# Designed miniproteins, single chains: the designs that were tried, part 27

Each design is a single chain, and the fold is of that chain. pLDDT is the mean over its residues in the fold that is shown.

## One batch from the design tools (miniprotein)

Design m911
Fold by ESMFold2-Fast:
Structure m911 (fold): chain A 86 residues (1-86)
Amino acid sequence: SSALERAKENLEKMRKEIERLEKEIEKLMEEEKISREEAILKKALELGLITEEQVKEILEKDPKSRELEIEIIEGVLLLYAAVRGI
């Protein structure tokens, strides 16, 4: 069916965009010598998903709350990349 074929094509495109984002994050970490957390925040800021004020607020949180916020942002980045593929 055309619906199933389209779903398979979309899943493949989503997977490729997620892989591309992961490579961009790894490159950013390597080139700028920053942590994965910093690379995630920087990438989200570059894509307009968060503001500079939100980055400052996140960095002012306790370590546990900061980790949770960054995990949420990473999830949003992955979703954004996946949807961009379709």
Scores: mean pLDDT 85

Design m912
Fold by ESMFold2-Fast:
Structure m912 (fold): chain A 81 residues (1-81)
Amino acid sequence: SNAERALELARRALRLAREAVELEKSGDTSIESITRLIGLKLAAMGDMYGASLLLKRSSGEKAEEAERLVREASELLGMKL
């Protein structure tokens, strides 16, 4: 279902966002770490966008969970929804 797919994307977005936050907190300014950080943020944003599109046509507990996870990922990345 759209809700199940949105939840899958939302869970991955949150995992990637958390990884990005931890990498950023490390203070590692190497080219490798900066490149990884950008990649993690872009991947998380893509998953958040995909989940948000599916959520426009979804309802129920799984959709509500996905919305909460997208919101948490958005907050971690400093994005306003």
Scores: mean pLDDT 87

Design m913
Fold by ESMFold2-Fast:
Structure m913 (fold): chain A 71 residues (1-71)
Amino acid sequence: PGLPPGLDPAEVERLAATLSDEEVEKYIEELKKLIEENKAPLNGALQHLLEASLEEQKKLIAAELLQAERA
């Protein structure tokens, strides 16, 4: 749970494997900054992303990036 439906799990895993720990940390830092700046409410999925392990964060970020590329 937490991954968008309709994404290929193999593509998510492949992209997640290409993300460095540094890239993931920078993504999370920028996300926190945007939330704080915009005073956007944290939903459960976003809170889960922020509290997840690095491995889980890589997968969640990869899924988000894949959805953005398809848009």
Scores: mean pLDDT 71

Design m914
Fold by ESMFold2-Fast:
Structure m914 (fold): chain A 100 residues (1-100)
Amino acid sequence: SAEDVEAAKRALLELLGEHARRFLALAQETGDPNAVAAFGLLVDAQRAVRRARTLAELREIIASLRDGLEALLAQSTNPELRALLEELLAGLDRLDAKLA
């Protein structure tokens, strides 16, 4: 339903917004290019979520974002960044499960 889509969009935007702030703070503190890249992925994902009209579109956004975050996790050596990426990936998995 339209209400289910709007509820899912709000939950996803809240998760993305919280983590975008944390990645930005880490990028400013460390200069880590993977933290900068993670922030960019979340900004792009937030734009896509705002435009989405269906639960299927939200699931496609989550899948695309997960792929990008997993690639950053694979190349990151900073323990704080790795923990934050793993936390976000787990949050996205929990949200995706509720949309299925």
Scores: mean pLDDT 91

Design m915
Fold by ESMFold2-Fast:
Structure m915 (fold): chain A 80 residues (1-80)
Amino acid sequence: MDAEKARKLAEIGLETARLGKEMAEKGKENGDAVTYAAGGVLLAGGGANGMIAVRLAEKSGDEEARELGLKAAELSGGKV
């Protein structure tokens, strides 16, 4: 149950983080502050969803969902 939801949340988080990173990079390159800010918000949101997915995956023992969630968090700026 939670493993399936953790995988889906990790996948969504990873895609959102990747899109956010691309938007932020394009916004910075083109001097578009709005696209840069929007990309940053998506990147942060994707990473947050990834971390939630990691916690759910650890409870269910789903290593694949955990790895995907960690990838999303890593793209958002990594561990502090």
Scores: mean pLDDT 78

Design m916
Fold by ESMFold2-Fast:
Structure m916 (fold): chain A 68 residues (1-68)
Amino acid sequence: SREELLEELTEFLKKELREALAAGKSLADAVVTAVNKAEKKLEEEGIDVPVEDLGAAAGRALAEVQAE
């Protein structure tokens, strides 16, 4: 479902954001890295996700990681 897809994308983006930040990337570079990896993963899986849904997942992931 769309809800399950967004939850999976959010968790993937959170993991990639944490890893990029732990590696010393700036917040902006970490976001770009996480989104690029998510786009590559979706392309490899043949999943077409609206840009607004990917953006929503990225925004939620960022908010949740920053709240940690």
Scores: mean pLDDT 83

Design m917
Fold by ESMFold2-Fast:
Structure m917 (fold): chain A 93 residues (1-93)
Amino acid sequence: MKSIEELLEELKEKLKKIEAQEKVSKEEVEEFLKLAEEVLEKAVEEKDEDAYLEALELMTRLLETVEKKNPELYKEVEKRIKELRIKAEEKVK
């Protein structure tokens, strides 16, 4: 399994690629969100608040990018981000 630092670096690189592209595909967004979920789960397990907050910031930046480049996906992405946050928050207690 990859470390939380490695997962965060991959997440940052995926976001940079998405931000640099003229169009964003649903497939790229889904891959990003799946990786973000893994980061959130590890951050909660390891009690790494900095990693948790950074993952949330990266997901917010993704949502803003999707709104501009693929607005049809915006509502679906927003809903998934909210679900991931709720799921992670329930584990923090």
Scores: mean pLDDT 81

Design m918
Fold by ESMFold2-Fast:
Structure m918 (fold): chain A 80 residues (1-80)
Amino acid sequence: MKKSLEEILREIAELVGAEDPEKFIQEIRKAIDSAKTEVELANKINEIILKYRKRPLSDEEQERIVEAVKELIEYFKKKK
């Protein structure tokens, strides 16, 4: 089953442990709307994750985030 955009964003916010998940999700949504390329989107998402991350992530948490970000990039590709 393919997750909705909102489900993917919530999953990333939870994995990152964002203190303000609503603000985190809104910044990611703005990145998706403004990015012109997959590389630009990936870079913006990584910067937002680093900004909102409270602690270093485990290798397993990082792998889960990478997979969720790949799903976001696939969503972005289908919109273009």
Scores: mean pLDDT 76

Design m919
Fold by ESMFold2-Fast:
Structure m919 (fold): chain A 66 residues (1-66)
Amino acid sequence: MVSINRALAELHKYDPNPSEEQVREILISHGIPEETVEEAIRRLKEYDPNPSAGMIALEALALAEE
């Protein structure tokens, strides 16, 4: 958890709008299953075609805790 937030914060220092792929790689590298990240992105895009990196991370973490 803490390490994922730190990695996302590091990306935002150099790139205020990190790509969906960059967020995906960070979440997967910190133990979130790829399928969980894909499901989070899919759900968010039903309501917002351009979900933020933070929204993707929060949704994926919520799904992983189920």
Scores: mean pLDDT 70

Design m920
Fold by ESMFold2-Fast:
Structure m920 (fold): chain A 88 residues (1-88)
Amino acid sequence: MIEEIREKLEKIAEELKKEGKDVKIFEAEAYDEEGNLVYVGIVVELKEDGSAELIAGEVIHKPTDSSNDVMQELVAKIVDEIYKWIES
């Protein structure tokens, strides 16, 4: 499941790179308290002016409080990583 999503995101990133764009894939994964996989993966274009644009995103989670809490933590981690890359 993750492999299929990763391949999809990598294909999007590869096509954008062929167009001369600077793109990065950000991803995070964990398991909730019930053992369900939670995954967040996104493709972001890092522009020369220091701005970032979200191009594509995929999420795996269960519609439960436990899974949603984990998803929120993963989103926060990815946002922090994006800001660090923009500042680089």
Scores: mean pLDDT 81

Design m921
Fold by ESMFold2-Fast:
Structure m921 (fold): chain A 63 residues (1-63)
Amino acid sequence: MEEERARREAEIAELEEKFKKFYDTVLSQIKDPERQEKLKKFYDELMEKFVESRRARADRELA
């Protein structure tokens, strides 16, 4: 892979990992399983939109 593409992919992956760690920390403090599932869906949707937005911008810049 080109260095620019690899760097962008690594940066997106790093942000995903940081967000996941934050989510896991918050989730561990919630004892209600219903709230845990709701939080999981919320974070999954935010992550999907965030990654999509980042990749779309990267594609536009690299094209």
Scores: mean pLDDT 73

Design m922
Fold by ESMFold2-Fast:
Structure m922 (fold): chain A 95 residues (1-95)
Amino acid sequence: SVEEALAELRRLVARFREAMAAGDWEEALRILARIDELLRQLADQGWMKDPEVLKEVLLLMAEIWRVVAEHSTDPDVRATALALAEQARKKAEEI
């Protein structure tokens, strides 16, 4: 179900945050790959046509980009990640 898929996405984002905080880059990359696969499944099922689902996905993507920015020492990577997080958040607010 879409509810189970969103619950799994929330769990993966939380685990991504934990892996990044621990400096476990290999685990963080594995989690991102699973998030990417799950997002493709959500799109393929047409569930992102539901504005409430799309809004939650966008807010979770904003969180991923904020976590990337928090753990990046490269100013260009930080600026890009923060801009992408803000763009995703604003798109969610327009829904």
Scores: mean pLDDT 88

Design m923
Fold by ESMFold2-Fast:
Structure m923 (fold): chain A 65 residues (1-65)
Amino acid sequence: TDNNGGQRLLTTLSKILRLAAEGKSQSDIAREVGVSPKLVSRWIKEAGKDPETLKKRAEELEKEA
């Protein structure tokens, strides 16, 4: 089904994970992408918190976007 919002979500997630891999704080990421710091923290935790894992997940989401 064509949800129209899916591409925006993937772009937001990939940006969050990329910025986290660069070492930005959850607050800075949340401000830049327009989401809550709690959501940023959760997605980083789900991705494994290490820069290599964050980078891989960002690349996967970018392929979908």
Scores: mean pLDDT 72

Design m924
Fold by ESMFold2-Fast:
Structure m924 (fold): chain A 61 residues (1-61)
Amino acid sequence: MKVTKEEAENPAVTVGHILLAVGLWLEGRLDEAERVLQAIMDTGVPEAKALAERTLAELRA
């Protein structure tokens, strides 16, 4: 999966991707959920990266 910098700079789009990752995690699709969160982090947008990192840490706890 690829997330663009433009998508990561839009809070609504970023929240949509985070909700997708959480949904995948709850369905037991852990590898797909982590790929979505990693794609957000890979954009380098600070706010999106921080949100994705927090979400991944919370899901792994």
Scores: mean pLDDT 81

Design m925
Fold by ESMFold2-Fast:
Structure m925 (fold): chain A 69 residues (1-69)
Amino acid sequence: GLPSEETLARLAAREGVSVETAREMARGGLPSSADVVRAIGETLRRLGDAIQEELETGKPAEPVELVEP
């Protein structure tokens, strides 16, 4: 089931949003700050891999696309 009202209030406080927005995040309708951080981390990992490949081969790496949250 959906999280309790207490859990939603804690999520809302942590994310700096309303309880209604926290409820939507819990349903997966909106990206949370954790989802955004994960997407940034994945994008940076791919960028690091591309830079490493370019340094090893001496050829321009293909553009790295941003990972959606």
Scores: mean pLDDT 71

Design m926
Fold by ESMFold2-Fast:
Structure m926 (fold): chain A 83 residues (1-83)
Amino acid sequence: LAEELYERALEEAEKLGRELAKKAGKSPEYGKKAAEALEKLSRSTPGFDGEYFLTKMPAEVREPVLAVHEELARLGKELQAQS
């Protein structure tokens, strides 16, 4: 149902985020894609907030998502600094 769809979207975004984060070190284009993927995730999952995750999700899901979110945020900030 809705929860299962949300969890699947997060798993896909997590995998994509990690791959983009690794490649962002080589090319700025991948950094932009990481920021776009994060925005798409936010729009696909209504109510996506770090606080919501920390309070509602299990530690096993919370920890990897938080790590990806932090890496994507860091990449987006670094990309903005280059611009």
Scores: mean pLDDT 55

Design m927
Fold by ESMFold2-Fast:
Structure m927 (fold): chain A 85 residues (1-85)
Amino acid sequence: REKVLKALEEAKRYAEENLPKEVAELFVRALEIAERTIRRGREPSEEELKEYDELVEKLRELAEEDPEAGRKVLEAIALAAEVVE
């Protein structure tokens, strides 16, 4: 649990330092939904899942418009997943 939360915090920091501000804000918001779910120890609500899906879709659209920003988003996701692998 703590290692996963640390990985999410590192991914948030990476996003804030490396992504354009608008993209970083969307990505950090998605990670905050994941963090809240982990901290509660319960499954995400339908509303939280919908918000997460909407944020992921917006990030996908931005990655199509700016491939460099898209690559950095994937790098931030990899940092969040590092503790699992």
Scores: mean pLDDT 69

Design m928
Fold by ESMFold2-Fast:
Structure m928 (fold): chain A 73 residues (1-73)
Amino acid sequence: MHAELERALREALAAGVAAGASLDELEDRILQVLLRLDVSPTSVELRHEPGVGAEAVITLPDGTVLRLRVEAP
């Protein structure tokens, strides 16, 4: 389950960065993936550096921390 979640989150983040999405739009993309996969995170931290990429740190209810980083194309 976590592998599918991580893949879906990474794909959403990468697609958003490639599309030139804002920080708020990237956050919405991440939240939509979590909602679709029925996951309620304890925390979500998102950083976006235009022209460089984005990083997401998501803490799950079981204590698992997902650290995702994608680079701008």
Scores: mean pLDDT 80

Design m929
Fold by ESMFold2-Fast:
Structure m929 (fold): chain A 110 residues (1-110)
Amino acid sequence: MAEKEAEHKKLIKEAEELAKKYKDNPEKLREALRKAMEEAVRAYEEGDEEAFKKALKELALYLDAAISLADKKNQSKANSLGVSSMLALGNGDTELALELAEEAGDLAIS
């Protein structure tokens, strides 16, 4: 339990550091999120399972950072969009995954 808690704390800290880095430039975070999703889509289409796993981890960090930057009233919607984009990607609906990730990014700059 303690070791899993430390790992979760590390991932939360990494997402918080990304949010701080992009706080003054949320457009750059939105662009990074889009690129992370594009890389995940590419790895999926190439059938590279290891690259896909790495891209999913990166994408999750950028989604968490974007949710953290969203207005408190929009955080629930941003989280829902982020989860939905990951589910769409997992189901091979790459177009929907990109659209939902972009909507989550838009809420981070609104």
Scores: mean pLDDT 74

Design m930
Fold by ESMFold2-Fast:
Structure m930 (fold): chain A 88 residues (1-88)
Amino acid sequence: AEERRKQSILESIKRGTKIYNEAIKKGEWKPSKEHIEAIRQRRLDKLSPELKEKYKDADLDTLRAAVTSEITGVPEEDVLKAIEEGKK
């Protein structure tokens, strides 16, 4: 039962990452450094205080995985793998 939810989340992350990378490649979206930093800060703010300290210097993909893991209960490693698969 929970397994279908986990797979749905991972598939959604993989597709979202693919769409995002395709948009950047086509020049449909070009985030500024300021916009990227704003996204990074928003992701940090969604983490518990303990995880926020652990991930304070993490990249956007690692932060996305940590936030998704904390919200959904899907292991961070599985979320990171889905992000990496979406980049291919």
Scores: mean pLDDT 76

Design m931
Fold by ESMFold2-Fast:
Structure m931 (fold): chain A 95 residues (1-95)
Amino acid sequence: MVEKVLSLVRDKMVSDLALEQLKEDLEIVEKAGGKLEVREVGDKLRVTFLSMPVNDLQGKELIVDVEEFRVLVGGEASGYLVKRGEKVEPYPKLV
């Protein structure tokens, strides 16, 4: 999963740090049993969530830009780490 996703988004990343953070988050999601498929649709990503154990996104498909995708993956990774008792703040929704 991780390498296939990174190959699609690498050229769309705003920085090498952003790419590395996404890689770490994707590895956390994959270790948690998360699975997703990504397909490029113009300048956006079509993401099929086959298994997302934290955010209950299983069976959903979204069209997102790369930054929205990073936020979704980071939120899922953070939620998994919090459930394991690891100190990571979940992504807050600004209300």
Scores: mean pLDDT 70

Design m932
Fold by ESMFold2-Fast:
Structure m932 (fold): chain A 89 residues (1-89)
Amino acid sequence: MEESGEAAIRLAREAERLAREALRLARQGDIERARRLLLEAEIQLGLARIHLSIARLEGDEEGARRAEEEIERAERALREARAALREAE
């Protein structure tokens, strides 16, 4: 039903949201919840990358391009959350 490019965008946006929340919790000292949300963000990002690969194989150039942009945003948010968790430990 949902196209793979659209699925990748949705999953990447969810990963970014979870990573930003993990960053907030890490900065507040809630390390356990921050780690849990970061793990969830990593899972969503992994699924987004799988759907991006499927979109590319299906020739959905527009969906793949949009998904790549959302995945890059999610990767940046995850990097920031990981850095904050390392600082807090």
Scores: mean pLDDT 88

Design m933
Fold by ESMFold2-Fast:
Parts: C-alpha cells; structure tokens; sequence
Structure m933 (fold): chain A 84 residues (1-84)
C-alpha cells in the first residue's frame, strides 16, 4: 500500500470515528467534547484534500488523533461528574 493510500485510509477512519464520537457527545450534552470531535473531523477532511504535501497531511492526521483522544477523555469526565 502506498504512503498516500495509508493517509487516505487513516483520514477516512478518523472522520468515521469523529462522527461517531460527535453523536455520542451531542447525546450527552458535552459541548466541550462536541467541539473537539468537530475539529478532529475538519482536520481529517483537510488531510484528504491535500494531494502534494504528505508530511502536512500526516501532521493534520496526528492532530486529529489528539483531538479524538481529548474528546474521549472529556466524555469520560462528564459521565463521572453526572454519575457522582
């Protein structure tokens, strides 16, 4: 698989995971997590639009991964506060 194909697959996977996380965050009413997932989706979509700068696409993917992780952490904290 080419480097470009790997980036495209990663970006598409991140968009899917981001949309899934966004739906869950919206259902919880966690506005901070919603913002993180929305930004992650945007960065992953931007990575897909870059055709000539694989290094920049990779940076955008890494940033999107970080935002997904932050969204997951915020949702976990929100659920704990709601349960306690």
Amino acid sequence: MSEKEKIILAAKALIGLGKDGLARAQALGDQEAVAQYQQAIRLAEEALKLEDDLAKSRELIDQAVGLLDKGKQLMAEFEQKKAG
Scores: mean pLDDT 83

Design m934
Fold by ESMFold2-Fast:
Structure m934 (fold): chain A 117 residues (1-117)
Amino acid sequence: SAVAEALARLNERLSEELAEIINRLADHIAAAELAEVAGDEARAAEHRAQAERAEAELRALIDDPALFEAAVAAARYLGYQRALAELRRAGAPEADIAALEARARAAARELVEAVAA
């Protein structure tokens, strides 16, 4: 798929440190989405704050704006996919799954475009 190829190309440009921050950002994005669906606004806000901190770390370490945009798009895509897997496993409402699928598709498009730049 185009998104799998984009992730592979991005991975070739990433240090182990950057890849770890991207995965941490993705985990906090996933946790925030899951907390929001569960109605836990405090936990969702905490994970959004941690995601913003991880994104700031990427911004400080990546001088190339296109690489930064690709890294953030990859983290969003991975985070939404992780949240989707958990929502599907838990049998969450179809409307919540559909909304998150739309966000994952948008993040996939952003990733493909950023890597192509």
Scores: mean pLDDT 89

Design m935
Fold by ESMFold2-Fast:
Order: structure tokens, then C-alpha cells, then sequence
Structure m935 (fold): chain A 83 residues (1-83)
């Protein structure tokens, strides 16, 4: 099972439907997330959308993001919001 399938996303879904589902899950989780977690999830969603459009793996982005400190996460979040 892929991570997306484990989260209840169908394997036959279009890319547009996959990202719509990810955005829906983020919105549902938003009230349960602290400020740092909200930024982390937002950055992950954006990186996965970019990687998917480029047909690239997301594993390296996830490892880099998990290694980021609070200052680096804040900077990355602000950069993505400006786009």
C-alpha cells in the first residue's frame, strides 16, 4: 500500500482528485494541528504537488522537511505563501 492508499485515497484516482482529497484531509485535520504542524503539512502538500507534476519522488523532500528546525519551517512556509 502506498501512503496515499493507506489514507483512503483510491489507486485509480486522477491527479486532480488525489490533490483535492489531500487538501480535504488537511482542512479536516487543521483544528487538531498546532501552528508548527499546520506549516509542516502545508509545505509537504506543496512539495508533493510539485514533485507529482515533475514525476519526481517525494521521499527526499519528506526527509529534508523532517530535519528542518522551527526557523527553517517558518521561512519555507512564508516563501510558499508568496507563490
Amino acid sequence: LTPLEAEGVPADASMEELWARVDELYAKALPQLNEKEKKLVFIRIHQRKVAAAANQSTSAFDEELNAMNDEELEKKYEELLKE
Scores: mean pLDDT 64

Design m936
Fold by ESMFold2-Fast:
Structure m936 (fold): chain A 73 residues (1-73)
Amino acid sequence: MKEIEKVVEELAKKHKLSDDMKRAIAYGALKQANGEPVNLQELAKTAKTSVSTVRRLLSEVAEKLGLELKTTE
C-alpha cells in the first residue's frame, strides 16, 4: 500500500496529474498489486481523461512496481 502510494505520488509530480487522475491510478495500481484486472474505460472515466492516458500511466506504475499489467475491456 505505502509503496504504491509513493510511486503514484512520484508519477503525479512528474506528469502533473489532477487529483482525479491520481486517485484513479492509485486504485488501478492497487488492483494490479492484487493480481486483479482493471477496466481501462471505467478507470479513464473516473480519472476524467482518455483510455490511452490511463493505460500509459498504469503501465509506468506496473513497471516501477515490477508487476504484470492486467486490463479488461
Scores: mean pLDDT 80

Design m937
Fold by ESMFold2-Fast:
Structure m937 (fold): chain A 61 residues (1-61)
Amino acid sequence: MDEETRKNVVLAAAYRAGPEAFRAAKAVWDAGGTPEEILAQAVAANPDAEKLYEEELARQR
């Protein structure tokens, strides 16, 4: 999976987790962050983002 696709998967998970997770994730995305950095900020805002990220990854397979 390329980095851009992985960033999109993280952002989708953050969106499902809620508006605070999505805002945190998008701020890091707009700053040019890595998928790992985007996910870390989403999880910091809402820990459900990690579980939702695993679900979104499964959907890409």
Scores: mean pLDDT 82

Design m938
Fold by ESMFold2-Fast:
Structure m938 (fold): chain A 69 residues (1-69)
Amino acid sequence: VDEEALEKEIEAALYLMKAAVAKLQGDEKEALEYRAIAFELLAEGYRLRGDDASAERARALAEEYRAKV
C-alpha cells in the first residue's frame, strides 16, 4: 500500500465533504473551489499509484471546476 496516496485520497474525501457543506449553505463558489481541490488531490493519489490516465482525467476535472470559480 502507498501511504502517501492513501493520505491524498482521505484529504480529497474531506474536501468533498466541505464542498457538500458549502453547497448546503448556498456558497456555490466555495463548493466549486473545494471540488477542484478534491480532484487535484485525487489526481496526485492516482499519480502516486502509477495510474497516469486516471490522474490526467482527475486533473482535467479539477481545472473545469476551478474555471467556474
Scores: mean pLDDT 83

Design m939
Fold by ESMFold2-Fast:
Structure m939 (fold): chain A 72 residues (1-72)
Amino acid sequence: STRDRILAATGRLVREKGAENTTTADIAREAGVSRGTLYRHFPSKRELAVAYTAAQLREIGEEIDRELEKRR
């Protein structure tokens, strides 16, 4: 989905140059979306950060589940 692409782009840029040096314009460009589309999904950098953190926790939980399913 568009939201997933934005969150994935956020993760890549934060990993490469840190959160302080990552702008919403950088994220829109990396995700291949317009600035308007980004603002429609995440009206502020804070809301993007909250959604990104929630998505990371969900992803980690899914990875742990997969690993436990194989071993337990």
Scores: mean pLDDT 79

Design m940
Fold by ESMFold2-Fast:
Structure m940 (fold): chain A 97 residues (1-97)
Amino acid sequence: SQDQLQRAQQVLQHVQEVIELLEEQMRRTDDPVELLARAVHLTLLRQHQQKLQEAIQRQDFPEVDRVMQETLDLIEDMVRQGLLPQSHLERFKELVA
């Protein structure tokens, strides 16, 4: 639906904000464990961003839903690991529900 595509576009926007936050955090730390954790999640976020963009372009609604759910799972994991504030998870939950 058009509403689903609109929500997916908002998910893409929030993924980009998270990517920018992680890049900023990586510039401000010299801890190799934190750098590695953030680099891994940054790579995964960019992969999900690309998959979601491609699904939106194709108007593949089942794939849009699947990728949005996988993105939410990734954000939940990042918050659990302390890489992101809880507020980002709440925004993604609202968009994916």
Scores: mean pLDDT 86

Design m941
Fold by ESMFold2-Fast:
Structure m941 (fold): chain A 80 residues (1-80)
Amino acid sequence: SPVERAILEREIDELEKRIKQLKEYAKKHGATPEAIDYIKKAESYLEEARKHLDAGDLDTAREKLQEAWRYIDKAEELLK
């Protein structure tokens, strides 16, 4: 649906912005290898979410976005 697609596009944009913020924070304050690994995993899932969204596979795009956010949450806890 147009509404579902718009929500996923917005969530992808928000996640991309959050990843950028965490990368800048890690650069300024330092980060453990574990936190950096979580950010990289989130980036990987974000890339997968975009590919599936572009293919019209909204269900898989949503699953990949959920995984990306889980890794962002894990990274944020380590950078807290």
Scores: mean pLDDT 87

Design m942
Fold by ESMFold2-Fast:
Structure m942 (fold): chain A 55 residues (1-55)
Amino acid sequence: SNREKLYEVLDELEKLRPEMKKTFELIKKNAETMTDEQVENALKILQKILDRLKA
């Protein structure tokens, strides 16, 4: 699901930016109550950030 993919991206972001762990944990908690559309939009944004950090 997109929510599972979002959690995976957040976990990878936390590994690259451990100083932002609390921020990513807060996003993950908020994602539990997000609509499917909000999860898809968040996934697109966070995946783009992750890809840019890995480059």
Scores: mean pLDDT 84

Design m943
Fold by ESMFold2-Fast:
Structure m943 (fold): chain A 98 residues (1-98)
Amino acid sequence: SMLEEELEKKFEEIKASEPEEILKKIDELVERLQELHKKGAPEEEIQYERVLLAFAHYKLIKEGINPEKNKRMIEELLKRLDPKSKEKFEEYVKELDK
């Protein structure tokens, strides 16, 4: 799927990013999520953006940036993820921890 290919590319970009770049990407992902909701985008596309946003917050925790704040952001996002998207987030976490 083109959406899955885009998801994997964005994941690799976040994984390779410095903290300042991750903070900028979080702002961009938040704006993208708002636009997707506004235009009634498919739930799959919305879920992919939420997975990337949760992963970006996780990467900031690994970098030692505001761990408690970023943990709370992840917990709120996880409540909105379907089971498939939660599994994808867990796969990304495992990939980063290798």
Scores: mean pLDDT 87

Design m944
Fold by ESMFold2-Fast:
Structure m944 (fold): chain A 81 residues (1-81)
Amino acid sequence: RAELLIEDVEREIEAVEEWIELLKGSESLSAAQYAAAAIMAVAADYAAEQAEKTGTEEAKEAARRAREAARELLRLLREKA
């Protein structure tokens, strides 16, 4: 089910991108929002790991994008007080 794994990764990327936009637009973050965003970053990285194990080029590319998004989200979390 490589297609399903790629769809899962794409969905995780979308969720991470939404959190990135929220963090960029927010002047303050609650502890709950911070925790939720961190969980989304971890979920995206995990989905990337699963996709990479399938060995297809499409899955590896999706995994790379998911890891980039997760890394950006984590960077923003470190910058927000």
Scores: mean pLDDT 76

Design m945
Fold by ESMFold2-Fast:
Structure m945 (fold): chain A 67 residues (1-67)
Amino acid sequence: AALSDAEKRAVARAVAVQGRVEGLDDAETKARLRHALAARGTSLSDEELDALVAEAKAAADAELAAL
């Protein structure tokens, strides 16, 4: 079954946080997100993955800025 939008965003946020900790670039972060979503039965286009990574990074940066 396909993941909900909330589940996709949760996976993307976790992958983006891990990417920041490990010093991964956007391309590697996107590759990890694709793999994580595929393991859950969800396949997204490159454009959809780029949007999710951008949103997850922006949300993490906004949360840190609010502290």
Scores: mean pLDDT 76

